# Designed miniproteins, single chains, continued (3): the designs that were tried, part 34

Each design is a single chain, and the fold is of that chain. pLDDT is the mean over its residues in the fold that is shown.

## One batch from the design tools (miniprotein)

Design m9164
Fold by ESMFold2-Fast:
Structure m9164 (fold): chain A 108 residues (1-108)
Amino acid sequence: MSLEEQIEELRRRYREELDLANRHFQEGRYEEAAEHYERASELKRELSRLYREQGNEHLSRMYEEESELLLRAARHLREGDREGARREMARLTSVSIRAIGDELDKEL
């Protein structure tokens, strides 16, 4: 599998895990939501590793940051802290926006 295909597959799996986590969160199933956020975090760490191996240190670090934010959101949900989880997810959105704005992607 090409690097591009591996990245696209990881992004697809991440989206599926994030959608499941958000659905469980909305339904008040915080433990189940936390499990899916933890899986989403693992997928972000895999993306970080692939970008590091390609010499893209900046994107690697950003995906590591996103992974850590997902784990913190999961911990808040396991403790029933809905507001804490929302704050971590807001930070995740900010990191993603910064990554898009500041980095040159493969389409350049």
Scores: mean pLDDT 82

Design m9165
Fold by ESMFold2-Fast:
Structure m9165 (fold): chain A 80 residues (1-80)
Amino acid sequence: TLSEEELIEAVKRAVDILDEAIRFMEEKNMPQDLIDRVREQRAKLKELLENKASLEEVLEVLKETDEVLEEANDVYRKKE
């Protein structure tokens, strides 16, 4: 069973990963719309940390985040 503290740490790590992803996307001049969508997911995760959101809410936002990152990765692969 995932503890509340482990969940909080997982979300903090996700925010850090998204910060690195945004920086990478900006350096690679990826489409602004995709960068903005990743920033929106980061903001949602940060809001969940501040408001002590439920596990269900966290998992939903993490799933949305994964889908956006997968789309960004596909766009990056097409550029190469």
Scores: mean pLDDT 80

Design m9166
Fold by ESMFold2-Fast:
Structure m9166 (fold): chain A 77 residues (1-77)
Amino acid sequence: MLRALSEEEVEAALAELAALGASPEALARARALIEELNEVVRRMERGEISEEEGLERSKELVGELQRVAAAALAAAA
């Protein structure tokens, strides 16, 4: 089930990435991607986009977020 993350959940996730050595730029990009993901979920809840479209866009954003996290971890090693 897709749901919007709270600000506290977003900050907790970013704090974990920072603890793993993510750069300030990587953290800013992760935040932007999470905010886009939350907006997609809100648009689905408002009926502005279909559940199918929202799910596909969410998969793309999650894929980008995973790449950002992987690159940050590799740079920290």
Scores: mean pLDDT 77

Design m9167
Fold by ESMFold2-Fast:
Structure m9167 (fold): chain A 62 residues (1-62)
Amino acid sequence: SAAGAASGRAAGEDSAGGGGAAGAFHLKQWNDEEGAKRALEAARSGDRAAGAEAGYLGSQMG
């Protein structure tokens, strides 16, 4: 992948919308009620925790 692609994903993931999607994804991914609940709640609250996690995922993809 190219830096441009990684930047696009990171920017989208860093947004509240991207954070929400990432939080929901993790809810299903691990089937961990507590962890997933925390991620989803953080995403809904607009917490940096959810944004940082989404950014991390974007980084891993790039």
Scores: mean pLDDT 50

Design m9168
Fold by ESMFold2-Fast:
Structure m9168 (fold): chain A 87 residues (1-87)
Amino acid sequence: GKDPGLEEALKEAEKLIEETKKWLEENGAETEENKKLLEEAEKKLEEMRKGYEGKIHLGAREALELLKEVKELVKEVKELAEKQLKE
């Protein structure tokens, strides 16, 4: 069956990326640099989706590492956007 840990990590990553996109739109901070970082986060999300669909072998541990990478990219996007909004 589907791994519950992988499913939870996937849902959290999807939510973080969607909330970050919405925040950037609401604050007018959709820069090319921020878009590029979000594209990297979306690539990690796609890897998690492939694992969830059984297209690649991805366990809960690997999914948590991908989630960590998504969280780091989202944090970088927010930090860059906040700096641009303060300038």
Scores: mean pLDDT 80

Design m9169
Fold by ESMFold2-Fast:
Structure m9169 (fold): chain A 66 residues (1-66)
Amino acid sequence: TSPLQQALILAREGLTLAMQGKFDEALEKARKAVEIAPSLQGILESIEAKDMAAVRSYLRILTELQ
């Protein structure tokens, strides 16, 4: 599995946890994703801000592509 693929899996896990209200766990996953792929910083920021519209949008995009 490529580093980007691993980061996308972690990002999707983080977004899913945020949708469940598990923000501490969501932030842990999103931080790991950003360490691997800094381009995913927007996903981490959406979870930190609890921007649920952005969280839902990102989750939809990543789920459709996986």
Scores: mean pLDDT 85

Design m9170
Fold by ESMFold2-Fast:
Structure m9170 (fold): chain A 77 residues (1-77)
Amino acid sequence: AKEEAIELLEKGAEAAEKLGLLEAARNLRQAMEIAKRESVEAAIEYLRKAAAESKDPASSTVLGAAADEVEEILKRA
């Protein structure tokens, strides 16, 4: 679960960077660090908050989708 969630967040950040979604990329990398240091649940909470506080609709959508995918990984573990 943790390793799969971290890999998903890393790939998501790389994809966001290639699309120029720098806010999404920064928040995805921060969520990856939270997952490594605290928990996958804490990373999901961070992503949900970042999505809600984002002023960029594209970044908000990407962060929300990442939170949903990481939550599904956690539920399957």
Scores: mean pLDDT 84

Design m9171
Fold by ESMFold2-Fast:
Structure m9171 (fold): chain A 94 residues (1-94)
Amino acid sequence: SEMEKLLEELKELYRELGAKSGTPQSVVDAAIELVEKLFDAVKENKDLELTSLSGEKHKISLEENKKLVEQLKILLEGEKNKDLEKALEEIEKL
């Protein structure tokens, strides 16, 4: 459940950041799909295989994928802290 919660929070963050930056929905959707594939590979205890448009296979090892998930968790906490700091600054101005 912790991994599922983290995935849902990351998907929400990607949608919010995409909307704020004017990023095309197709790019946001592709980023979310990649994150879902990374989390599924960790859950299944498997390497992640991605196929490029040229048919080339790229493999992300389970260990590399676990490090990427940890980095995404750190990124999510960083954005939460940034929103809290901004909220506190607005309260202090009242």
Scores: mean pLDDT 73

Design m9172
Fold by ESMFold2-Fast:
Structure m9172 (fold): chain A 90 residues (1-90)
Amino acid sequence: MREKVVEELRKISPELAELVGQLIDAVGLVNAAKVIALVSMGRKDEAIKLLVEKGVDEETAREIVDRLSKLPKETLAHAGKLLAEAAPEP
């Protein structure tokens, strides 16, 4: 599932695919989706706190969130949708 999501994101933006891939590897798919949603809503502080709570260094969390926040809102929304679809609720 991870590889399929990253490939779909690469069709939109290679940089987005790399950032989302790093998030999935660090905090898992569900938490990666939450981070994307928070950043798309302009809630950067909450996204950083979530990453730090999951064991990501504060400096690394800030860099990831800052890079995501520079992407178009439509691009972030599309990424969030793909991540949500990749995590089926049983």
Scores: mean pLDDT 79

Design m9173
Fold by ESMFold2-Fast:
Structure m9173 (fold): chain A 82 residues (1-82)
Amino acid sequence: EEEARRLAEEVRELVLRGEEEKALELVRERLLELGASELEAEEEVGVLALVRAVLKTVGASREEIADAVADEVERIVLEVLG
């Protein structure tokens, strides 16, 4: 729980700074460290990229995108943990 929140907060800050590729790489690395398969990590990173792309397309603010991506990261990590 605390680990999921901490990663989500770190990802949120990276997205707010425009370091989106670094945010996705961090999520992939953390999921693999937590025992997710490479395929599972790729699928979840793909979902995060899609969430960002959809929100950007509908004109969401950087803050809205950062919040949505962070919420999804927390959900993903909690599911992997169990």
Scores: mean pLDDT 80

Design m9174
Fold by ESMFold2-Fast:
Structure m9174 (fold): chain A 80 residues (1-80)
Amino acid sequence: SPIEVAREAIEKVRKWYKENPDASDEEFIDKINEALQEAADKGVPPELIKKLNEVLIDSYNNKASPEETIKKMEEVVRES
């Protein structure tokens, strides 16, 4: 399902971050953008991709941690 694809994309980011805990903010943002693009290409609805991208933008502007950003993205997918 599209929701399962979105969940797997965020899990991939979570796993990558656990393996790369010293990653820069730029590297983290790039990894999320890659995962969201793959999810979009696999048929995740544009409205869900938009919501996830808004979480990334809001997190960046508010200097949220990578862990908090991932958690919010997981919540958005769960509520979809």
Scores: mean pLDDT 86

Design m9175
Fold by ESMFold2-Fast:
Structure m9175 (fold): chain A 79 residues (1-79)
Amino acid sequence: MVVRSNEEDLEMIFRLLGFTDEEARKAAKLFVEEGFGPNTSLEDMIKVIKERAEKGDKEAEELLKKIEEAIKRMLSPYL
């Protein structure tokens, strides 16, 4: 029986945010490690990434920058 994974759902969300396939996979995997799924809000995701980045996690720092850039891109056509 094929069950849709949280990782696949998160990949889809990150692709919608303008991430590449590889970037979306990396982001999805990191959030699955934290116990997050597709129902987790962007605000909660950013909060956890910030906490990891503050602890010196370079992957979290890079991911945070990419999310901020994706938000900028989403706001550009809105503004």
Scores: mean pLDDT 69

Design m9176
Fold by ESMFold2-Fast:
Structure m9176 (fold): chain A 55 residues (1-55)
Amino acid sequence: MSPEELFKKYLELRSKRVEERVKQLEAAGITLTPEQRRALALEIDKEVRKELFKK
């Protein structure tokens, strides 16, 4: 996979995981503020980077 394709995959996966996580929390009765959503997005970004670029 080219570095450009890998970066595109990273952006898609990051966005998807953030939305899935927000949806799970909302389903559990947790309302996220925009600030909490940003913190969550940063955490997921770190995880996705480790998965795609560590190996």
Scores: mean pLDDT 78

Design m9177
Fold by ESMFold2-Fast:
Structure m9177 (fold): chain A 88 residues (1-88)
Amino acid sequence: LQEELERLDERFLPVAKRILEAAKEKGLMEEARAIWARAAAEAEKVADDEARALEVTLEMYAEIARLTGDEETEREAERLLEEVRRLR
């Protein structure tokens, strides 16, 4: 489980960067920050469950990708989310 979560984190990092770059380019950083703050608070509540914490984080990034209209990156985030859900 720990190794699988680490691999998902490694695969997720470039996707997260791409999502944030798209939000910045579209001037949606305030909306992205609000989604981020909400998700960070939720992830803290489930910090003892690494898979759930990662799931919350991926749900947040999928929401930001959806906001930017980047369908390809949203699809990638949704695939990672499905893999995390499979680990539960």
Scores: mean pLDDT 73

Design m9178
Fold by ESMFold2-Fast:
Structure m9178 (fold): chain A 119 residues (1-119)
Amino acid sequence: MLTEPPRSLEEVVERAKLAAATLKAHFGELSDEQKRLIIAQAVAAALGYATGRRLPAVTPEEMEKFIDEVLASLTPEQREAARKAIEEVRKKVEQMIDEISKLTPEEAERLARELAERL
């Protein structure tokens, strides 16, 4: 689990890509549940980045609570930044998941190794 907020929205997408590639390599296919969890983690990370808040180690239920608490505490300017970050990350992560789903497990393993070295 990510405990420190990412430094950029690009890092959020790269972390999600590493997670997706690792799961694809290990399981051979990404389940709908795994895809939803990757998207949820990326949204939480984007909120952490936009607000400068560290991410707690969270269950899906705690993540939902974290998102609600963060959004409720934001100024109008922070809320606009958060919305923009969420929209950008969601779109990029959904596209990335589709691309990774088309890889072989061997290609996904190579991608995961390359990303882990970079992150």
Scores: mean pLDDT 75

Design m9179
Fold by ESMFold2-Fast:
Structure m9179 (fold): chain A 71 residues (1-71)
Amino acid sequence: MALSDEEAAEALEKGKRVVREAAAALGASPEDVAEALALVEQFVAMAKAGASSEEIKAALEEPGLALAARL
């Protein structure tokens, strides 16, 4: 299901908020925060473009797990 522009903006804002809150709690580096924010932006962009959950998982699972292993 493709996100509307409004849904994409809301999802992006919520995702960025969660990343910023988690980063502050963990003392994450600015580099790790930037990677996490980039993954949120990629997720929202793919969902807005109508990518399937399988396509999103295939694109983001490995980078997301690699980032999580560094946090």
Scores: mean pLDDT 77

Design m9180
Fold by ESMFold2-Fast:
Structure m9180 (fold): chain A 70 residues (1-70)
Amino acid sequence: MTKEEKVRERLRDAVLREMEIAKKSTNSSIINKIRTLVEKAVEAFEKGDIEKAEQYLKEIDRVIDELNKL
């Protein structure tokens, strides 16, 4: 798989995870932060900035980790 294909797969996973977190969590601040990061990651990917998209995906992973510790 190319780096682009891997990032696309991770973006799909991030969107699905955001939807699941939004359904189960009452922490609107963290949900909104994840949603904003997903939107930015998708925008970067659509512009061809795969590196920027990967950076946003790493930030999403960190925010989800923080949520899981609450």
Scores: mean pLDDT 79

Design m9181
Fold by ESMFold2-Fast:
Structure m9181 (fold): chain A 100 residues (1-100)
Amino acid sequence: MKKTVRGSAEVPLGERRLVATLDVPKGAKITVKARNLGPPDAEVALVLTDSRGGQLASAIVPAGGEATLEFTAKEDGTYQVWAVALRGTARVEVEVTAEY
């Protein structure tokens, strides 16, 4: 089975925004694709967290670039994708796919 959710956010400098939320069973393969549409000085960290708020994976999304995170869910629950603005105010688009 395959489930896809999409989200977007404008992330002000020094702030974080919840971009996507996904409920998945244990064993689901989660793929997060993020694109940074922000100005050339904008940089973001993409962060995947579990239902306990624990950080599972992260990647830097450079200005005008893309990043991909992959994770296999160890537990049933709610997984969240956050964007954190490291430089400038960034516009971020995210596609989250779960396969189970």
Scores: mean pLDDT 84

Design m9182
Fold by ESMFold2-Fast:
Structure m9182 (fold): chain A 64 residues (1-64)
Amino acid sequence: ERKEREERRRRISRLIGEILREIGDLLQKIIDEKLPEEEAEKRMKELNKEAVERLKKFEEEEKK
């Protein structure tokens, strides 16, 4: 039980790390390409939506 909680924390930390890297990559691209604010906001919203869906799927899979 204790080990299961630690393992779950590691898995969610890895998932969060992947999401943060994707956000970092997008921010880097926005800066490098000097994207307009409207386009940058749209891409950030899409990435946030995907991140939320991935977290929800992770929680659902962990219940199995």
Scores: mean pLDDT 76

Design m9183
Fold by ESMFold2-Fast:
Structure m9183 (fold): chain A 96 residues (1-96)
Amino acid sequence: MEYEEVTFTFSYDISGNPGKIVVELTPEEIEILKAGKGVMDVLKKALERGRKIVIEGRGAASVKGVLDANGIEYELTPEAAEAIARAEAARAAARK
């Protein structure tokens, strides 16, 4: 089965920064994503086939929360890792 690398905007953080996902999908799964339905099931099936899920963008913290809640394993780009670290530091600084 032929796979295509797809980058799509999954969410935006409170500041409007995009959180993106990069994953290798089948053409049928790309069509499901375009329809906005079954995104989590598509990602789970990609992982079951040994495909990697990568989070990109400054809005990465918003994506991380949803994927963690659904038990989906992912990798981070350096920019995404930095964005998440900044979001966690800001949250920690707001705690008194």
Scores: mean pLDDT 79

Design m9184
Fold by ESMFold2-Fast:
Structure m9184 (fold): chain A 81 residues (1-81)
Amino acid sequence: NIEKIKELLEELIEKLEEGKITKEEAIQMLNEIRDLINSDPSLTEDEKKVLNTLLDAAENLIKKGKLEEAIKILREILEGL
């Protein structure tokens, strides 16, 4: 599951940087990433809490159109996995 989470994070970051994704599509991808994180048995409950907090921050930034700031948070998540 971790490799799939990384793959989706990399895809989302690339699409956001290239302007090839709508806010709605980006939020849908974040929700898919969130589901994978929450269902992954290799992640601790504490790790899941931290990751969900970062995903919430990224989602809020995407909704506000602060895409550069959202990308930074998504990269932090990716680097921490």
Scores: mean pLDDT 87

Design m9185
Fold by ESMFold2-Fast:
Structure m9185 (fold): chain A 68 residues (1-68)
Amino acid sequence: SDEEAIDRIVEALRHEYGLTDEEVEEFRKALRKAVEDGKAAGLSREQLNLRIMRVVREFIEKVDEKRK
């Protein structure tokens, strides 16, 4: 399911980047929104996966900027 995929991605990045509970919650919300918006726009599974990857990259960049 999309929720299981989101959870897996969030937990992997939490471990890799040492995300705070607040960052984890914000990241989950961003991923859920991206999936919901993509489904509403009629995106294919492949297009949704690309959107998810983009959100992941943008979130990591944002976290790195805050830690400088």
Scores: mean pLDDT 81

Design m9186
Fold by ESMFold2-Fast:
Structure m9186 (fold): chain A 96 residues (1-96)
Amino acid sequence: GFEVALKGGAEAGKGAVSGDREKAEEGGRKAIEGSLEAARRDPREGALGGGTAEGVALVASGSVKASKLGEEATEAGELAGRMAREGGRRAEELAG
């Protein structure tokens, strides 16, 4: 669920950079649909994907450039995933 939303956001950014508006729009729709489906199956996953859907909405409103959003979304996603895994793993190692 959440992975589909992140991939959609990244595809939207790539489409904008390459000038492929159709690909950018398709990626954006995928991100929103992925977030909604994740929320239906698990509200926690939907909450994590909500930021991606909100970011896509900002691009659609013209407030943020799709290429810039794509880069920021990718970096934020990587950092969040890395911090969550490192924190959880370290806590688990300490707990035994």
Scores: mean pLDDT 54

Design m9187
Fold by ESMFold2-Fast:
Structure m9187 (fold): chain A 116 residues (1-116)
Amino acid sequence: MEEELNKLRDQIHAIIDKMKSLTTDPALIAALNAFGATVDDVVDYMKKNLEKGLSVETAIGLILRLIGDMYQIGLLIDAIAPSLPPDVAAQLRALYEQLTALVKQLSKIILSLAVS
């Protein structure tokens, strides 16, 4: 569990760093930085509660924080994409889909601590 959480955190940060390298947009960079901090907070909270488990309310709250940040990033990518070179826009969208898959994996682990 802890190794899987660390791996997911590191994979998410690697994608965030790649996305930040593709843009100079201050709002998207700020949203990516905020999302990275949210992921760190979520992972740290899960690690502190591995033995005790999570309440269903807490688990849902953590997932909603991750989904909220992802939604905001998606809106910002959609807003800037028309002004970017097509290859850069395509790379940002592909990286966003990779982030979505990793958030889904993290959400499954969160739920496993609440309902297993």
Scores: mean pLDDT 89

Design m9188
Fold by ESMFold2-Fast:
Structure m9188 (fold): chain A 85 residues (1-85)
Amino acid sequence: SIRNFQSFRDNLRKVYKTGTKDDMKKGKDDGDKVVDDAKKIGDDIYKMARQARSIFDKGIRTGNKKQFKKAADVVDKGIDKVKKV
């Protein structure tokens, strides 16, 4: 569902601004749903979803908030590709 991609993108942007543990947990849960949805759409979308989640996990591990913005940008590009299909 495109809504899961939009939710994940918006939560990544929120985590970038707030840095709260609750927002981080929600971002992880939404990221898992986006990866599962992406598997059903196609290999290119699945690779982008995995890349976004990997960048998000790196942000959690390192505390580098810029990674959350980078992950959101990857998801945003994925949303554009899904809309064209």
Scores: mean pLDDT 78

Design m9189
Fold by ESMFold2-Fast:
Structure m9189 (fold): chain A 74 residues (1-74)
Amino acid sequence: SVKVTVTLESVPEAKDVAEQIERVLRLHFQEQGRDVHIDIKATVDANGNIVIDLTIRDSDGRLISQGQTRVKLP
């Protein structure tokens, strides 16, 4: 099973981006038959850019992958 937690930290503009990331990752891990917990955190930096922090853990809580992406608002 795939469990996803999304935390926007008062950045509603990040909702659509976070939901797109959730859909892509949920489908990917469901197709692999893997049990993972995906944590997506969205914050805004001092320049108004959306910062997405991604953490993926297995069913035992062990870290599999993590990364950060910065999205410039139009």
Scores: mean pLDDT 77

Design m9190
Fold by ESMFold2-Fast:
Structure m9190 (fold): chain A 90 residues (1-90)
Amino acid sequence: MEKIRKGEEYTERLVRELVTTLETWLRDHRLPIPPEVRARIEARAQAFREEGRELARTEEDWEEFLRKVEERYRQLLADTRAWIEQLANS
């Protein structure tokens, strides 16, 4: 129970970091955040929350959980930034 809760809290922290980083990046580039872009970011964040919760339930080793969730987070951040950059240049 405690390990699952800790994993969910860690995942939620990464979600907050993701959203803050992307909103800061958009603001720095003076790009408006249209409702469609916001909805897509929220959908990606929700999918990551659910993935992190599943990893927290299924991974018995905490260090392995951290490696997997951080790897997924880095990929999600990179993919989301690339997607937003494509929108900005369209």
Scores: mean pLDDT 77

Design m9191
Fold by ESMFold2-Fast:
Structure m9191 (fold): chain A 62 residues (1-62)
Amino acid sequence: PRYRILGDVPEDVKGAARAIAEATPVGAVVTPAELARRVGISVTTARAALHELEKLGVAERV
């Protein structure tokens, strides 16, 4: 699935989710595979991190 980044993450967000949010501009639409390549993590980790950001309301599926 594709995700749009909606805003900044809370300061208590750690690890891959923060790295993805910091590497991706607000409004950008990204895939887990693209983020895995960009951030240097596995596709599985990128999917989990994007799901976490979606639950926090700082990313949405498109």
Scores: mean pLDDT 77

Design m9192
Fold by ESMFold2-Fast:
Structure m9192 (fold): chain A 61 residues (1-61)
Amino acid sequence: LPKLSEEERKLLLDIFIDGLAQGLTAEEIAKRASEALGKKLSAKEVVDIAMDEIFERGKAR
């Protein structure tokens, strides 16, 4: 997995949530995240990173 900064992970999570709200596929969300971060990310990597970020934030509440 590519190492992302905390700010990059937050941006990826925002793109993921917005994409789901718009009815986008995981592949379309991965394209948007890759362009925003300047990195090549697969749909699986984007989902895995977004889920990890959601769980980490959930533990802090």
Scores: mean pLDDT 76

Design m9193
Fold by ESMFold2-Fast:
Structure m9193 (fold): chain A 71 residues (1-71)
Amino acid sequence: MLRTSDITVDSSGDDINAALDNSIAENPEGVAEAVGRSAEAEGGDGELAREKALKAKTWGDVLKALSEAVE
């Protein structure tokens, strides 16, 4: 069922985002490094992604940094 897939992606995403937000507070440099590596893996600017992620206070801002570095 697509609903089960949506729960995995959407509802589980809330729990993942909460855990990731906590990870940003606990280890902002580690999160920024992971975002930079993800951007590089997608062919984007990993350094730009890391710099923007380091300034992010929420996971949404981190995702924006990744998206801008790739596209």
Scores: mean pLDDT 66

Design m9194
Fold by ESMFold2-Fast:
Structure m9194 (fold): chain A 81 residues (1-81)
Amino acid sequence: SSETERILRNLEESTRKFEEEIRKTEDPRRAELLLGIAEGVLDITLATLRTVKAPQKEIDQVEKLAQELIKRLRELVESKK
């Protein structure tokens, strides 16, 4: 649905901002903190969708995208050591 597409677009945009901040930081501890915050935001988003009884297809699409986005951020954080 158009609403699902908007949610997915917003997740991509928000994650891009975390990616930019992780790339900018020279502190590996701060990179880890930013990753933790991003993971928390995605967990709350999924919990909210389940609470409001969003369509299962929407929850599945958001969960799949969230997993892909977090993997990307984790790889970036690991590259900073």
Scores: mean pLDDT 84

Design m9195
Fold by ESMFold2-Fast:
Structure m9195 (fold): chain A 93 residues (1-93)
Amino acid sequence: SPLSKLVADTVADLDALRPQLTVEQQMVAGALETGIVTVHVSWLRDPSMSEQQALETLLRFFDQAIKLAQALGFDDLAALASAHRNRLQDLIA
């Protein structure tokens, strides 16, 4: 599924970035990863949750993570999250 692939790609990119991050940046990246995985697992387990609803939930989650990263000056994390947010936007639109 496009959702499962996007989740896997985002987690892989976050894991690749992690060695370059400060402790604070690692906490923000870990929170983003946990949120993404939680939404994906919720969609897999909830027969009432459509893929569209899951994608829209992820989009809102990424928007909040990007705002937090930007506010804290975590430019690399903000750029990575923005790239994946744009991929989500393309799947929704």
Scores: mean pLDDT 81

Design m9196
Fold by ESMFold2-Fast:
Structure m9196 (fold): chain A 66 residues (1-66)
Amino acid sequence: TRDEIVIEIIASIKDPEKAIEAIYNYASTFSEELAEKAREEFEKKLKEGEDISKAAREVVTKVLKE
């Protein structure tokens, strides 16, 4: 699915800042409010020590439309 492709792309990004930007840009295709929410959740997970791949999967599947 499109979500699975996006998760793979974000998971391949080693720079946390660029990964955050990528998830924000994807979420913004749905709405600006959802983009802000996705960015906040993703940043929070990364600050708590979660790896980019796991954090991206969780945000895409749970925040970007359940």
Scores: mean pLDDT 78

Design m9197
Fold by ESMFold2-Fast:
Structure m9197 (fold): chain A 85 residues (1-85)
Amino acid sequence: MSDADLRAAAVAHTRAYADKLLEEARAKGEEAKAAEKLRETIEANNAALPETLAENPDRAELIRATAEEGNAILEEAAREAEELA
């Protein structure tokens, strides 16, 4: 598996996670809880990023790009959940 394949898999996983949270939230009327969980996930990702980069300096650009794309997906999902709440 290449670094590009790993990034694509990670991004796909993040999108599936966000989509599932939004779908479950819509079914239960728990959009506010979904928004909070998505925001908490972004915060946890941001908190972990410096350590992940320090442990993987040769992959720093890939890690940053993957985190940026993943967080953008989570941010979009959080805004959608907030609009539905």
Scores: mean pLDDT 82

Design m9198
Fold by ESMFold2-Fast:
Structure m9198 (fold): chain A 99 residues (1-99)
Amino acid sequence: SVLEQAIALVREAIKIVLDVFKGKISPDEAAAKLRELIAQVDAMLAQTTDPKDIQALQLAREAILAALEAVEKYKKGDILGAIGLLLRAIGLLLDLESL
């Protein structure tokens, strides 16, 4: 389902942020991967007419944008700001899983 795909994309975005925090991937590589996930969500939104699927994809897009902002904050040395944005992405994932 579109909902299952949206959830999977957000889980991957959160994993990417955690991999940056663990030093497994650079912030620049993480940002590139997160932009690819946003492009996937945007492509799905362009083909979707069901209001429930649109809602799920919009929540996923917001969560992935929060993940991207977390990576940008981390790159600038704003670790607390990065953690706050990661928590936002997790909160949006919980909202998405409640649909």
Scores: mean pLDDT 93

